Designed miniproteins, single chains. Designs and how they scored, part 83

Each design is a single chain, and the fold is of that chain. pLDDT is the mean over its residues in the fold that is shown.

## One batch from the design tools (miniprotein)

Design m2888
Fold by ESMFold2-Fast:
Structure m2888 (fold): chain A 110 residues (1-110)
Amino acid sequence: SEETKQKIQQILQDIVDDIDRFLKENPNLSPEIKKLLEELRDEYKAFAAALPSMSKEEQLKAAEELKKKVEEVKEKMLSLSKTEREKALIEEITLKIETGLDTIIQLLEK
């Protein structure tokens, strides 16, 4: 439904904003971790941009593919982390992103 699309669009925008804020607040993150988060942010932006023209099936597939990508990116960022503080920061931002995606998937499975 259009109402569901608007809600998903807001969640995707919130995720993008959370990543942008996280990058701004953590300027000393390794360049490799920053690049991974920027690439992930851009994939969320692409999903939000495509959303108006997507079917429910396409939306669900995109959300499931992003969830797999977040899991892969999380593992890679954790492997690149050199301090317990950096690992904790990665776990925090990744949890926010995963929670948003789980909400999108739940909205689409109704």
Scores: mean pLDDT 87

Design m2889
Fold by ESMFold2-Fast:
Structure m2889 (fold): chain A 88 residues (1-88)
Amino acid sequence: MSLRVEIELSAETTTAEDIERAARELAEAAASMVLEGEEVDVEAAAAHVRGLLESLLSRNRRVRFRVEFSRHGSEVSEKSEVELEPLP
């Protein structure tokens, strides 16, 4: 099983609500890949991702996050890629 999450944010059009939505989507996707019975603090994860996105958008006109979660039995792997477009 694999789950891909791709989020693109533009500094010109992105609102605080968009950042919160993107951060929540990433945190929930990560939580969905943990083993049954394991507890993940989705709120803490979302807050961390939100801070990261806000920091990146302050220095870049566009930020693209690509995250892939893969589960093979009891093993979970994460591959993440961040693509940045600098401010002019």
Scores: mean pLDDT 70

Design m2890
Fold by ESMFold2-Fast:
Structure m2890 (fold): chain A 96 residues (1-96)
Amino acid sequence: SADELIDRALDLLRRLAEKAREQGKKEEALEIEELAGLLAIARAIAKITKDKEFGLRQAIRLLKEAIEIAEKLGLDEIAEELRKILEELEKLLEEL
């Protein structure tokens, strides 16, 4: 379930970066792409190290940053979808 949540988050971050570029917000698009890359790296590290708590904590942090960018850009629907994933990740962290 955590892997499925992260896959959905990565897809939303890709869409968010595309929408930022459509608005001419090139710097925000690059920041979103960096967040997506860091999320993918954090997942890989968590899997190799078997540190599920590290993976969840990094995903939560990165998604909070992505939500702030989405809100700043007025992309409220993407922000809401990211918040739902964030809530599910926070629930998984509490169950550890």
Scores: mean pLDDT 89

Design m2891
Fold by ESMFold2-Fast:
Parts: C-alpha cells; sequence; structure tokens
Structure m2891 (fold): chain A 70 residues (1-70)
C-alpha cells in the first residue's frame, strides 16, 4: 500500500526520504509543495506545509487513488 503511494508521489514530481522508522513525503499539488511525515504503515505522524489542512486532504486522496489506481 505505501509503496503505491510513494510511486504516485514520485510520478507527480514529489519525493520520499526514509528516515529510520519514518518516511518524509513531499507532495506537489497545483505547484504547491507540502511535507508530510508518515510511518512505514502509512499513518500520518506530522504535517509541515503552508496549508496543513490541504496537505492532510491531499495525502488521504493519494492513498485512496493508490489503492484503486496503482
Amino acid sequence: MIEELVQQILAGGGKAVVEGDKVTLTVVTDGQEQTIVIDKDGNVLDVEAANAEEAKEGLEKAKKEGLKVL
């Protein structure tokens, strides 16, 4: 599940950085960069973005699309 989400983010111009037990994802939506920290199981641990609510919504949408499309 998380592998699919990571692949989708990378395809969209984002990036993923593994930091021990955590993965830092940079998600690009409408040219805006949002940084989200998740664990290996895809649970959101932290959100660092100019618009935190949009970042959470974007990650949730990406997970749903990853499970259905990727």
Scores: mean pLDDT 61

Design m2892
Fold by ESMFold2-Fast:
Structure m2892 (fold): chain A 68 residues (1-68)
Amino acid sequence: SDAELEAFREQSRGAFDDIIRATNGDVEEIEKLVKHALAHFRAQGYPEELLEVFERVGEEKIEEVRKK
């Protein structure tokens, strides 16, 4: 549902904020972690809708880091 996708988007944003803090904003490391996570989730059979939300949030967060 739209509510579940929105909840997952907010969770993903929080997770990326933690990743950015842990990597000290290293875009290369963040991109590696995103690719690894997406590959893992696909292998686990996660719905493509959730993968798309996660990927889009990752792109938004990487863009924010690049602008600093």
Scores: mean pLDDT 81

Design m2893
Fold by ESMFold2-Fast:
Structure m2893 (fold): chain A 99 residues (1-99)
Amino acid sequence: SARLEELRATIRAFMAKEERTVEEILEAIRALAEGSKLLFEAAPAEEQENIKRVFEERREADLAEIDRLLAEEPDPDFRRVLEEVRRELEELGAFLEET
């Protein structure tokens, strides 16, 4: 899709940079999350069911690990990145449950 190609271009531009800001990292995380949803919607039914199963098997452990990292992280910029990853994982979980 045109949107998936736009997201890929954003990720490629991010990877080509010598130095990266927190804002650029957050944009890349959001692009990866949106791209994951688009790829899921384009996948065959059997693959969609497999993706849902694997995600649900790991969801609790992955969220707990992010919460542990957040509790230990003193850097406000790294905390923003971890909070964005956590938010996107929760949003992906809700998306998969509704689809």
Scores: mean pLDDT 80

Design m2894
Fold by ESMFold2-Fast:
Structure m2894 (fold): chain A 61 residues (1-61)
Amino acid sequence: GEAEIERLKEEAKRLEEEAVRALARDGDSATGQRLAAQSREVTRKLAELLGISEEEASKLI
């Protein structure tokens, strides 16, 4: 439903922001890469639920 879509948007945005902070602070590329990968997975799930491309879904977050 709409609540699930909003939750996935928020989750993907939060994971991406955390990934950026991890990379910026201590060069912890392993943690940053893992968080970025999780953000991409959530974005892909959002794309599937909306019936749009991953590229279009990424523009929503």
Scores: mean pLDDT 78

Design m2895
Fold by ESMFold2-Fast:
Structure m2895 (fold): chain A 91 residues (1-91)
Amino acid sequence: MPSLEELLEKIEEQLKFLEEVRRFIEEGLSPEEVRERLESRIKSPEDEARVRLAETLAEEAERDREAALAAIDAEIEALKKAKAALQKKLE
């Protein structure tokens, strides 16, 4: 079903995005460095909003790295569960 495939693609894109942001925070990158690494992917207002979220997460990580990583890990886990549920419906 095309609509389910589109949802899976969007979930996969968001997962890859959050996993990259998590790695940047683990590497200790500044919000500015995080933006520079993601800037080439901005093709829409939605992409800009996503990059802005990454900057905000990096700023929060500078204040409390453990809490920021835990929040990202929780979102990644939720998206992985959503992806698995949608994949099961395609079978």
Scores: mean pLDDT 79

Design m2896
Fold by ESMFold2-Fast:
Structure m2896 (fold): chain A 74 residues (1-74)
Amino acid sequence: SIDDAIAAGKFSEAYELLLQDPSEEDVKRLVDAMMKLPEPVFAIPDLEEIREKFAKGNPELEAYIEEKIEELRA
């Protein structure tokens, strides 16, 4: 499951699972997990890809991910 992939740090697998069955809750879980990495600034390109792929047409989700990216850039 996506929760298992996230818990194992298998973010590429979690991304592939999201492509098959995308949900706002699972996107937020993946984003939050990436923010908890030791050097989360290196996750910015992946967060931008997630925003582009899953948040397009969802202003609330887009704003959520953008806020996390800006936190890492500050």
Scores: mean pLDDT 79

Design m2897
Fold by ESMFold2-Fast:
Structure m2897 (fold): chain A 74 residues (1-74)
Amino acid sequence: PELSPLELEILLLIYKADKMGIPATIKGLASALGISKSTVSRHVRRLEALGLVERVGKEIRLTEKGKALVEELL
């Protein structure tokens, strides 16, 4: 999948949050990146369409495909 640098940064932040036991949320990602919640939500929807993230209530989690992609970039 063709990912923007911002989408890669979102995936990496979700990965780090999961490792630290912290739930990743639209609000938390927007705060960490210094961008609007609407911008984060748009990119998260694209990542969800690609099968790289899933939504569980207010939490955004990496799928197994998303984890594999991030681990290739580390």
Scores: mean pLDDT 86

Design m2898
Fold by ESMFold2-Fast:
Structure m2898 (fold): chain A 78 residues (1-78)
Amino acid sequence: EIEKRAEELKKKAEEYQKKADDYQTVLDNSRAGAERAAKEDPEVAKEAERGAQRYQTLFNDYSKKAEELKKEAEELEK
C-alpha cells in the first residue's frame, strides 16, 4: 500500500518536472526575445519581460510541486 503510493507520487513528480522543463524552455526563449526587443522597441521589450516573468512563475510553481511530491515519496519509503 505505502510502496504503491510512493510509486504514484514519484510518477506525478516526474510529470510536474516535465511541465517545469517545458516552461523553462519557453522562459529561455522569452528572455532571448526580450533582449532582442530591448534594442528595437522599449515598449515591446516591456511586454516580452512580462511574458518571461509569467513563465518564470509557472516554472517555479511546477518545479516546487515536483520537489514536494518527490520528498513526500522519499518520506513514505523511510
Scores: mean pLDDT 79

Design m2899
Fold by ESMFold2-Fast:
Structure m2899 (fold): chain A 65 residues (1-65)
Amino acid sequence: MEVTEEMVERAAARLESLRDAAGRLVSRDGRGPLTGAEAKEIADVDGDGVVDDAELEALRRAVAR
């Protein structure tokens, strides 16, 4: 499935919800930095279980806006 702007915006919103007061990404349980599993789940924008470079770049652009 192609990555859409809507999917990227949802992933960016999830990523923003994980920022602490200092703007750093933290784990959903608040116990430390964002885990690799959580990062992969967010970066898998189209939900196919595969994180590719296009998904990562689309998410990076959305977060940088």
Scores: mean pLDDT 62

Design m2900
Fold by ESMFold2-Fast:
Structure m2900 (fold): chain A 67 residues (1-67)
Amino acid sequence: ALKAQDILVAMTPLDQGRAQSLVDLAGSQEELAKLKPEALQELLSAVSGKPVSLDLARRLSEALKQA
């Protein structure tokens, strides 16, 4: 199974440190996977400091649920 940090780094502009911070803010990989795409988009944009599309957040949500 893929780690959430590895999926985040592969699919988003986040580095390993910011990806880890995102997982920590969500509480866990399972909690991150439970987020709605809209909530995940908001959290990604806040942590990266860059705008993240809803389409990217939807794809990421799917990948996290399958990990």
Scores: mean pLDDT 79

Design m2901
Fold by ESMFold2-Fast:
Structure m2901 (fold): chain A 57 residues (1-57)
Amino acid sequence: SMNKLIEEIKKRIKQRVEEYEKKLAELDSLPNLTPEQEAERRFLEDKIKEYKKRLEN
């Protein structure tokens, strides 16, 4: 059903947010970031924000 599909999508988005937040926390624990790590941090912040907004629906 459509409701089951929506629920499964939301569950996967929540799991993805948790994965991104965990990775972001790992980067934030480092004393210095490389340019690549700084780019990854920005990417993760943007994706977390995007996915959390999708969960508001």
Scores: mean pLDDT 84

Design m2902
Fold by ESMFold2-Fast:
Structure m2902 (fold): chain A 91 residues (1-91)
Amino acid sequence: MEELEKLFKEFEEKIRKEVPKEIADLIIEAVKNWFTDPEKAEEAIRKLSEIEGVPEEVVRNGITAIVIELKAKAEGLPKEEIEKRIAEARK
């Protein structure tokens, strides 16, 4: 539990450095609410889709990949296993 919260905080700091605030806020909301409120996660995905001009499914796949990475790191899985799970999520 605490390890996942720490990874979320590190992810939030990284995203806020790499993208504009509005996009960072939506990515963080989608990832955070993936575990606690799927409906809010889907609303954030829809807004990201509109801003980026890409289909909701493309945004959803990206958010799912981030969620898988954070979950796998919290469980102590190697990067290669994370990449495999991301590839399977794109089927």
Scores: mean pLDDT 75

Design m2903
Fold by ESMFold2-Fast:
Structure m2903 (fold): chain A 60 residues (1-60)
Amino acid sequence: SLLATLAENAMKEHGLPLSLQGALLDHAEALYRGFAGTESLAQAFVQLAVEVLKLDEEAK
């Protein structure tokens, strides 16, 4: 899917460990559903999910 491809690219771009890929996809999917699946926002959803995941990581 588009979100899965964008999430994989974001994982590589931001240097996130593969163990976090599932969490990143889950966050991106939740954001995507909240905005009725607007494709033009898919990249923004993935980037927001990355930021949420980084905050979760900083919380230990």
Scores: mean pLDDT 68

Design m2904
Fold by ESMFold2-Fast:
Structure m2904 (fold): chain A 86 residues (1-86)
Amino acid sequence: SGSERLRALVQQQKERAERLYELGKEYLAEITKRDPSIGEKYESLNPAGQRQALGEMGEIGEELKEDREKALEESAKKIEELYAKS
């Protein structure tokens, strides 16, 4: 029989990933609205790069929830960094 804790951890990981992707999408939408060139850089990433960008932007958004402008600036820089490495 499996551990209840292991099943709970797997579920928590899925819920966390979904939440981070949702936040990443919200930040991406605002960044693209403010600077369409950064949105174009995101769209130029391969699917793995896009998922990495959304996850990292979501993490930035949670860490900097009280400083939205800084979260947007750091998220935009992450897109540019990933684009430069692609």
Scores: mean pLDDT 84

Design m2905
Fold by ESMFold2-Fast:
Structure m2905 (fold): chain A 63 residues (1-63)
Amino acid sequence: GKTITLKGVGDGAGAGSAVAAAYLEGGTKAVVYGDLSEEERAKVLEGGKKFGIEVEIKEGPRG
């Protein structure tokens, strides 16, 4: 599957977009870089689970 990498995302909406893009492109994983709140992390992970996409959230500068 394809991995969609989203860099410098600080909010759940951007992270959710990465998950949706990964799903639409037939990917299985989305990697998100940036500071997310606990609630934003939970929502992104649930969205990934709903679409069958593995979500990895990383702190720090972009790979």
Scores: mean pLDDT 67

Design m2906
Fold by ESMFold2-Fast:
Structure m2906 (fold): chain A 95 residues (1-95)
Amino acid sequence: MEVFRLEGVIEKVEKGKTSTLVTIRIKMTPEVREALSKARPGDPVEIVLSDGRVIPGFIKKIELTEDSAFVTVEVSSKDAKYLKVGERVTLVIPL
């Protein structure tokens, strides 16, 4: 099983009481397109913050455009305090 590490920026955080939806914008490249073509809603992922903190989550939605990919990840709302719009993150997808 291959592990993909995709660099992105947090575009949106939609906080709920139990779960939070985090949308990460990733620059489109052939490698990103390959990784996200294999990923599906429900797949486990990790969001790695610039400080090395790892936040576990699940893919909720993937949107691919010509220039960008938008991956929406569902995380525990307990972890939402560490996720801020504009921060650079690494999305780790075990595929």
Scores: mean pLDDT 85

Design m2907
Fold by ESMFold2-Fast:
Structure m2907 (fold): chain A 81 residues (1-81)
Amino acid sequence: MEEIDEAMRLIWEGVIYAAKPEKVIGPSGLNLEERVPTREELLANPKGWNPENPEQSLRNLEIRQEAEIEYAERKKAGKLP
C-alpha cells in the first residue's frame, strides 16, 4: 500500500510535471493538478507529458490507476494505510 501511494505521488509529479511546471504536487498535497493525462494522451505524446521517461509513463499508468482505485476504495472502507 505504501509502495503504491509513493508510486502514485511520483507518477503524478512526473507525469503532470511535463504538462505543468514544478508547481504540481501529487494527491497527497494537491498544489496544481489541473488535468491528469489519459493513457491515450500519454501514448500520443509521451514526450510532451513526460519527456524524461516516456516508456515509464505507460507502466506507471497501470500502477497509478490501480493505486487510485485502491486508495479510493480503502478510503471509503476506512482502511487507509
Scores: mean pLDDT 50

Design m2908
Fold by ESMFold2-Fast:
Structure m2908 (fold): chain A 80 residues (1-80)
Amino acid sequence: MSDKEKAAIYSVAGDLLEVAADVYRDIFGNLEEAIQAYQDAVEAYQKAIEYAKNDPELRKDIEKRLEEVQAKLTELQAEA
């Protein structure tokens, strides 16, 4: 598996974890599970960025997604 393939897999994992966290927050009102899922999404995106270091366009896209998830996590942690 190439670094680009690993970056894509971790990016998709981050996207799925963010969706799960949004569902826990907005549908179930389970803030503890939402925080955990956002933390897992942050970790997945950080790994994706490391593997995407030789692909500037992919890296920039993932960095933007990471920033958005980190903002959601920070807001939610301030309420918990």
Scores: mean pLDDT 86

Design m2909
Fold by ESMFold2-Fast:
Order: C-alpha cells, then sequence, then structure tokens
Structure m2909 (fold): chain A 76 residues (1-76)
C-alpha cells in the first residue's frame, strides 16, 4: 500500500510539478490516492486529515499523508 501511494505521488508530481520540495498540495494528494485505488470518499477524508496536520498553508508531507491514510483505514 505505502509503495503504491509513493509511486502515485511521484507520478502526479512529475505531471503537475511540486508545490514545494518535499510537500504536496491537496489536489496532488487527492489525485495520487485515487490512482492508488482509494475511493473518492477515502481520498477526500485522507486529504482533510493530512491538511489538519500541516503547518504550511495546506501543504502536506509524505509522512502526514501516510498517517491520514492509516486513520481512514482504521475507521473501516
Amino acid sequence: MDQKIREALDEVEREKGPALPGYYSSEQVYEALLRAGFSEEQARKAVEIAESKGDIGGLMTYSQVLEAVREVLKEL
């Protein structure tokens, strides 16, 4: 699972460009999670959780994205 998310984030970053080195925008994370096989509802929820953990204008680190995904999967 983690590797699929990383590969999807890397692919989106190559297509759209990085928001900031080491950080991802809400749009990039949402698109990456959909590509990794998450539902639209799971992707939206994970983005909201990850954004709440970020100190920089809605930008998220890879670690924050993985923590958010773990929280979403625990609620299943």
Scores: mean pLDDT 74

Design m2910
Fold by ESMFold2-Fast:
Structure m2910 (fold): chain A 94 residues (1-94)
Amino acid sequence: STLEEDYKAFLERREEAIRILEEGIRKMAADPEKLRALLEKFMELADEELRARLEEELARIEADPDDEEARRRLAEVLVEVIEEQLKRLVEKAK
């Protein structure tokens, strides 16, 4: 029940979550060590495809911290990782 409510609230705020994460990535892009530490935690939760996408966008940001497209794509992938984890938790709690 609580996990289902949290999942619904997350979906309703998906666009806001992407915006918040994109801004956080923008601020952390100037500190590659902090950004990498954040992504390592998400990579542990991600499947092979999402992990590959996280690694690709991280590499682009490390090469060019001002790459707005890479920051947006990274934020989108992070939201997808969170969505998959919440979905799996709700499914197991049935």
Scores: mean pLDDT 78

Design m2911
Fold by ESMFold2-Fast:
Structure m2911 (fold): chain A 96 residues (1-96)
Amino acid sequence: MEKDIEKTRELLKEWLEEMIEKAKKKYPGDKEAFTEELQKLLAEFFDIIHDKEKLLEWGKKNNKLEEAEALLNLENDVIREILTELGPEVQKKIEE
């Protein structure tokens, strides 16, 4: 379980940071367009992580199948706690 938590934390952090970077690169200097793009990416992210088939397909496409399987082994409450703990780091990345 501890290994699954650590793998999931790293996966979620990398995924969230990549989404922020994509939104920033797409809309540099436009805070409103950046926020809309980030919201769309976050909606897709939550759709994927709550759907076993979509998550496994994402893992295969991104060479993250082991990490995707680790996330599937965790209860929703544990995943939510990891996301809550990552909040401050993600917010710093948004503000950069």
Scores: mean pLDDT 81

Design m2912
Fold by ESMFold2-Fast:
Structure m2912 (fold): chain A 74 residues (1-74)
Amino acid sequence: SREKIEEYKRRLERIAEETVELAKREGVEAAEEWGSRKVAELLAEARKVLSPEDYEEVLRAAMRYLNKALEEAS
């Protein structure tokens, strides 16, 4: 399932990029709300599809990407 992990990581990267762009247009609060919601939706999907170990890797990536995006947006 390495391919599925990479797919979810790519989707997280896109969410992070969109979060940064949204912050530039509408401000950090709107970006944080949108980004956090999109990440939560993706993680809920991943939890149903991935093994616990694969899910944990995606979860760690999600936390890292979202935090970095919000720092860059601030």
Scores: mean pLDDT 84

Design m2913
Fold by ESMFold2-Fast:
Structure m2913 (fold): chain A 71 residues (1-71)
Amino acid sequence: MLHPEVEETIEEEVERVGKRLNLSEEEKEELRKKAREIAERHENPEEAIREIRLYLETEEGIKLLEKKILE
């Protein structure tokens, strides 16, 4: 299992993004899944957290662009 600090960060950041973008539970679960896949590639919890935050910030940006251009 992932380090507890990493799991906590995933849940907090996905909830933050989900509230801002009004995501469904299914969409939030997809973000959690991708964040966990990223975390599994890192042995160091600090590096995992950094990469997860960057990923979720990027996804938020992409979703905002999709709403303007494609949705």
Scores: mean pLDDT 77

Design m2914
Fold by ESMFold2-Fast:
Structure m2914 (fold): chain A 57 residues (1-57)
Amino acid sequence: MVDELVRRMVEHLRKARDLKAAGDDVGMERHLAEARRDTRELGEALGQPVELDDSGI
């Protein structure tokens, strides 16, 4: 479960970066929102806060 959440988070971040480079801000925001949701779920599963590093977006 945790590994799946990490994989989804990474995939959403990569997609957001690709969409930003293509000028699709709406698509980028959707995938960033999904990455943040996955990060929150990961934190809940681990019982500790998890920080999303989206500084490269």
Scores: mean pLDDT 76

Design m2915
Fold by ESMFold2-Fast:
Structure m2915 (fold): chain A 97 residues (1-97)
Amino acid sequence: MTDAEIRELLRRLGLTTEELREAALELAERLDFEVLAETIRGTDDPVKIVRNVAKVLGVSLETAVRILHHMRNKDVEAAVELLREAGVSETVIEKIE
């Protein structure tokens, strides 16, 4: 997935940079991952936010965007289902639930 494709997916889902930042910070807090939280707070680039979330979770960029979309919507159950489908460990999922 290119940077342009990430920006287009965010636009189609109606995710503003601030909504994406808020969702990613909530995820970082649930994960107790301060390095991720500092990276998110320190960037205005939505692509950098998505790439760092995808890297931390070990998921595709598309899956990371979909997870952040559900987190913005306060739909933690849908985010957790995507994590399980993507093969994320139960230890990580337990922190997000």
Scores: mean pLDDT 85

Design m2916
Fold by ESMFold2-Fast:
Structure m2916 (fold): chain A 63 residues (1-63)
Amino acid sequence: MEEEKREKVLKAVELVLSGDLPPDATVEDIAEKVGMSKEELEKALREYFGVTLEELLQGARDR
């Protein structure tokens, strides 16, 4: 994948982990924040991190 996609995916991960998102934030909301489609963000997350965006959100909420 291109560096541009990698940077956007990293921003999405940072947003989820920082807790800067509302608790009801959806996959679509996160994709819009980083300028990607939901489908593009999900595919990039699987390619770079081997996870789904739902799994990433669950990890951030798991206390």
Scores: mean pLDDT 72

Design m2917
Fold by ESMFold2-Fast:
Parts: sequence; structure tokens; C-alpha cells
Structure m2917 (fold): chain A 90 residues (1-90)
Amino acid sequence: WEKIEKLIAQGEQKREQLLYLSQALRSPVSKFDELLSQTPPLTPETKEKLKKLIQSGQSQTEADRVQQDADDLQQIIDQMKANAEAERKS
């Protein structure tokens, strides 16, 4: 039981971080660093690549991909919660 609860909590944290990253990618470069403070720590190389995507106008596609990853993770979390509740009731 405790292991499942930890996995759900880790998934929820990761999903929140993906949502902040998607928001950062949709924002002007001037707000990018502020929003990234709320995402998982990124390497300097990754931050530079993301800034270049924003500057080139290609960041929207990456933002949509990250949003989809967050949505997919939410479905997995919901399924894990349903399974955990079923085990709790048995």
C-alpha cells in the first residue's frame, strides 16, 4: 500500500512539473527563467536548447508535446488511484 501511495505522489509531482514547463514554453523568453524555477532542475544545455526553440518560434510544438505527456501521466495516476481504492476496500 505505502509503495503505491509513494508512486502516486511522485507521479502527481512530475505532472505538476510538466505543466509548469509547458506554461514556460508558451511564455515570452523574459518569463521563461521565472517559470522554470517551478519545474524539475534542467541542465544548462537543455535550458539553452529550450530558449533557442522559443526564440525560433518552434516552442509551441514542444509545449503541446509536454502538455500531452502531462495529460497521459494524469490518466496513469487516475488508474493507479482507482486500483489502490479497490485494494483498500477488499
Scores: mean pLDDT 71

Design m2918
Fold by ESMFold2-Fast:
Structure m2918 (fold): chain A 58 residues (1-58)
Amino acid sequence: PSEEELQWLVDVAVDVIKSLPEDKKELALKKVKESAAEKYGEEVADRVYREAKRRLAE
């Protein structure tokens, strides 16, 4: 995927997960990683997951 697509994926994931209660955020992060891995491969999924997790921890 393009850099723009990666940023869009991270932005959408962060926005959705931020709207969830704390006890649902961990499961949502796992689902985002799994979905990204299926569509874009494990390297892209890991990058999206790490970036989303980092932004959520801020």
Scores: mean pLDDT 78

Design m2919
Fold by ESMFold2-Fast:
Structure m2919 (fold): chain A 68 residues (1-68)
Amino acid sequence: AAAERANEIIRFANEAVQRGLTPEEVRKLALERGFSEEEAQRIADTAAALREHGIVAPKLRVEAPEPA
């Protein structure tokens, strides 16, 4: 149950990042879908980490620095 809930949070964050949502938007939508405030924050933090590490690529290749 607890592990399954944690996986649900990660899945939600990953899918939201894939849809191009910001961590703030992810948090808001998580609250709307019945996640608690603590869970929504966890989802937003996970989404931010995924974007920062480039694990989930956006649909468009944006912010691609072209090295020399």
Scores: mean pLDDT 69

Design m2920
Fold by ESMFold2-Fast:
Structure m2920 (fold): chain A 86 residues (1-86)
Amino acid sequence: GPAEENAKRAAQGVLSAGSGVGMAAMRLSVARLAGDEEAAKEAEERLKQAQEYFDQAKRAADAGDAEAALEYGKKAMEAAGGGPPK
């Protein structure tokens, strides 16, 4: 029913935010392995932003706010340098 669909959408937001964190963490690892200190600092800031959005997405999902969870998921992906889904 509608409540189940809302819960699925909230879960999608959290999963998207988690994906953003994963991508940001990967970029940080790549920058560190390359010895690129400037890229590593940028990646650290992007990872922090993605983690903050991930926490907000989880909080929104726990509150039953699927729209907010999806929006924070999108912001986490954008912080990681990802665009909208193709």
Scores: mean pLDDT 84

Design m2921
Fold by ESMFold2-Fast:
Structure m2921 (fold): chain A 74 residues (1-74)
Amino acid sequence: MTEEEARRQGELAGVGLATADLIDKEAGEKLLEQLKEWSARSPLTGFMGEYGIEEAKKLLEQAAKEGAAVKRAR
């Protein structure tokens, strides 16, 4: 696996994390802990985890702002 492949996997993991947290907060927190554990195991997994966590944070902040507007609508 190349660093570029690890980056792409991290990005997909971040999107999955953000989506899971919006649907089920407990599942999102569990996935975050798993990513942290993977990050500790190898440099490649660490890069993927760190990138995924940062991407998830950005997506969750945006979704929180947009989700609040949607929840107000219905």
Scores: mean pLDDT 60

Design m2922
Fold by ESMFold2-Fast:
Structure m2922 (fold): chain A 67 residues (1-67)
Amino acid sequence: KKIEELKEKAGEASEKGNLEEAAEYVKELGELAGAPEAGEKAAEGILNKDADKAAEGSAGVLRAAGE
């Protein structure tokens, strides 16, 4: 439920180029998925335009949330 809503919101914000919103949603996703450090890493990667860091953090969040 809430995890799915946040995934959609993060994807929409990222697609629209709203990096700040995308980072906030990904961080909240990480907390809900039980991987707050991965969510924070993904958020930092998004905000700093560090694609590797954003990808690693996002992968960690998705893995914790059930792939």
Scores: mean pLDDT 76

Design m2923
Fold by ESMFold2-Fast:
Structure m2923 (fold): chain A 85 residues (1-85)
Amino acid sequence: MADEVLELAEKYIEAIEEKKYEEAIEAGVKLAEAVYRLYKEQNAYEEAKEVLEAILEELKKLGASEEKIKYVEKLIEEVKELIAK
C-alpha cells in the first residue's frame, strides 16, 4: 500500500510536469483513495486529512470534474468523522 501511494504521487508529479493534466487528475484521485486506505489502516487520520485536503485543492486547480471533486470531499468527510470525538 505505501508503495502504491508513492508510485501514484510520482505519477501525479510527472503528469503535471509534462502538462498531462487529465492523467494528473486521474492519478490524484487514485492517490486520494490510496492515502485514505493506507492511513486509515495505520490510524494516521490527521495525516490522511492533510494529504487529502492538499490533493483536493490541486484537483480543483486542475479543473477536475465535479464528480471527482465530490468523491475526494467524501473521503475527507469520512476521515474528519473518524478524527472527531
Scores: mean pLDDT 81

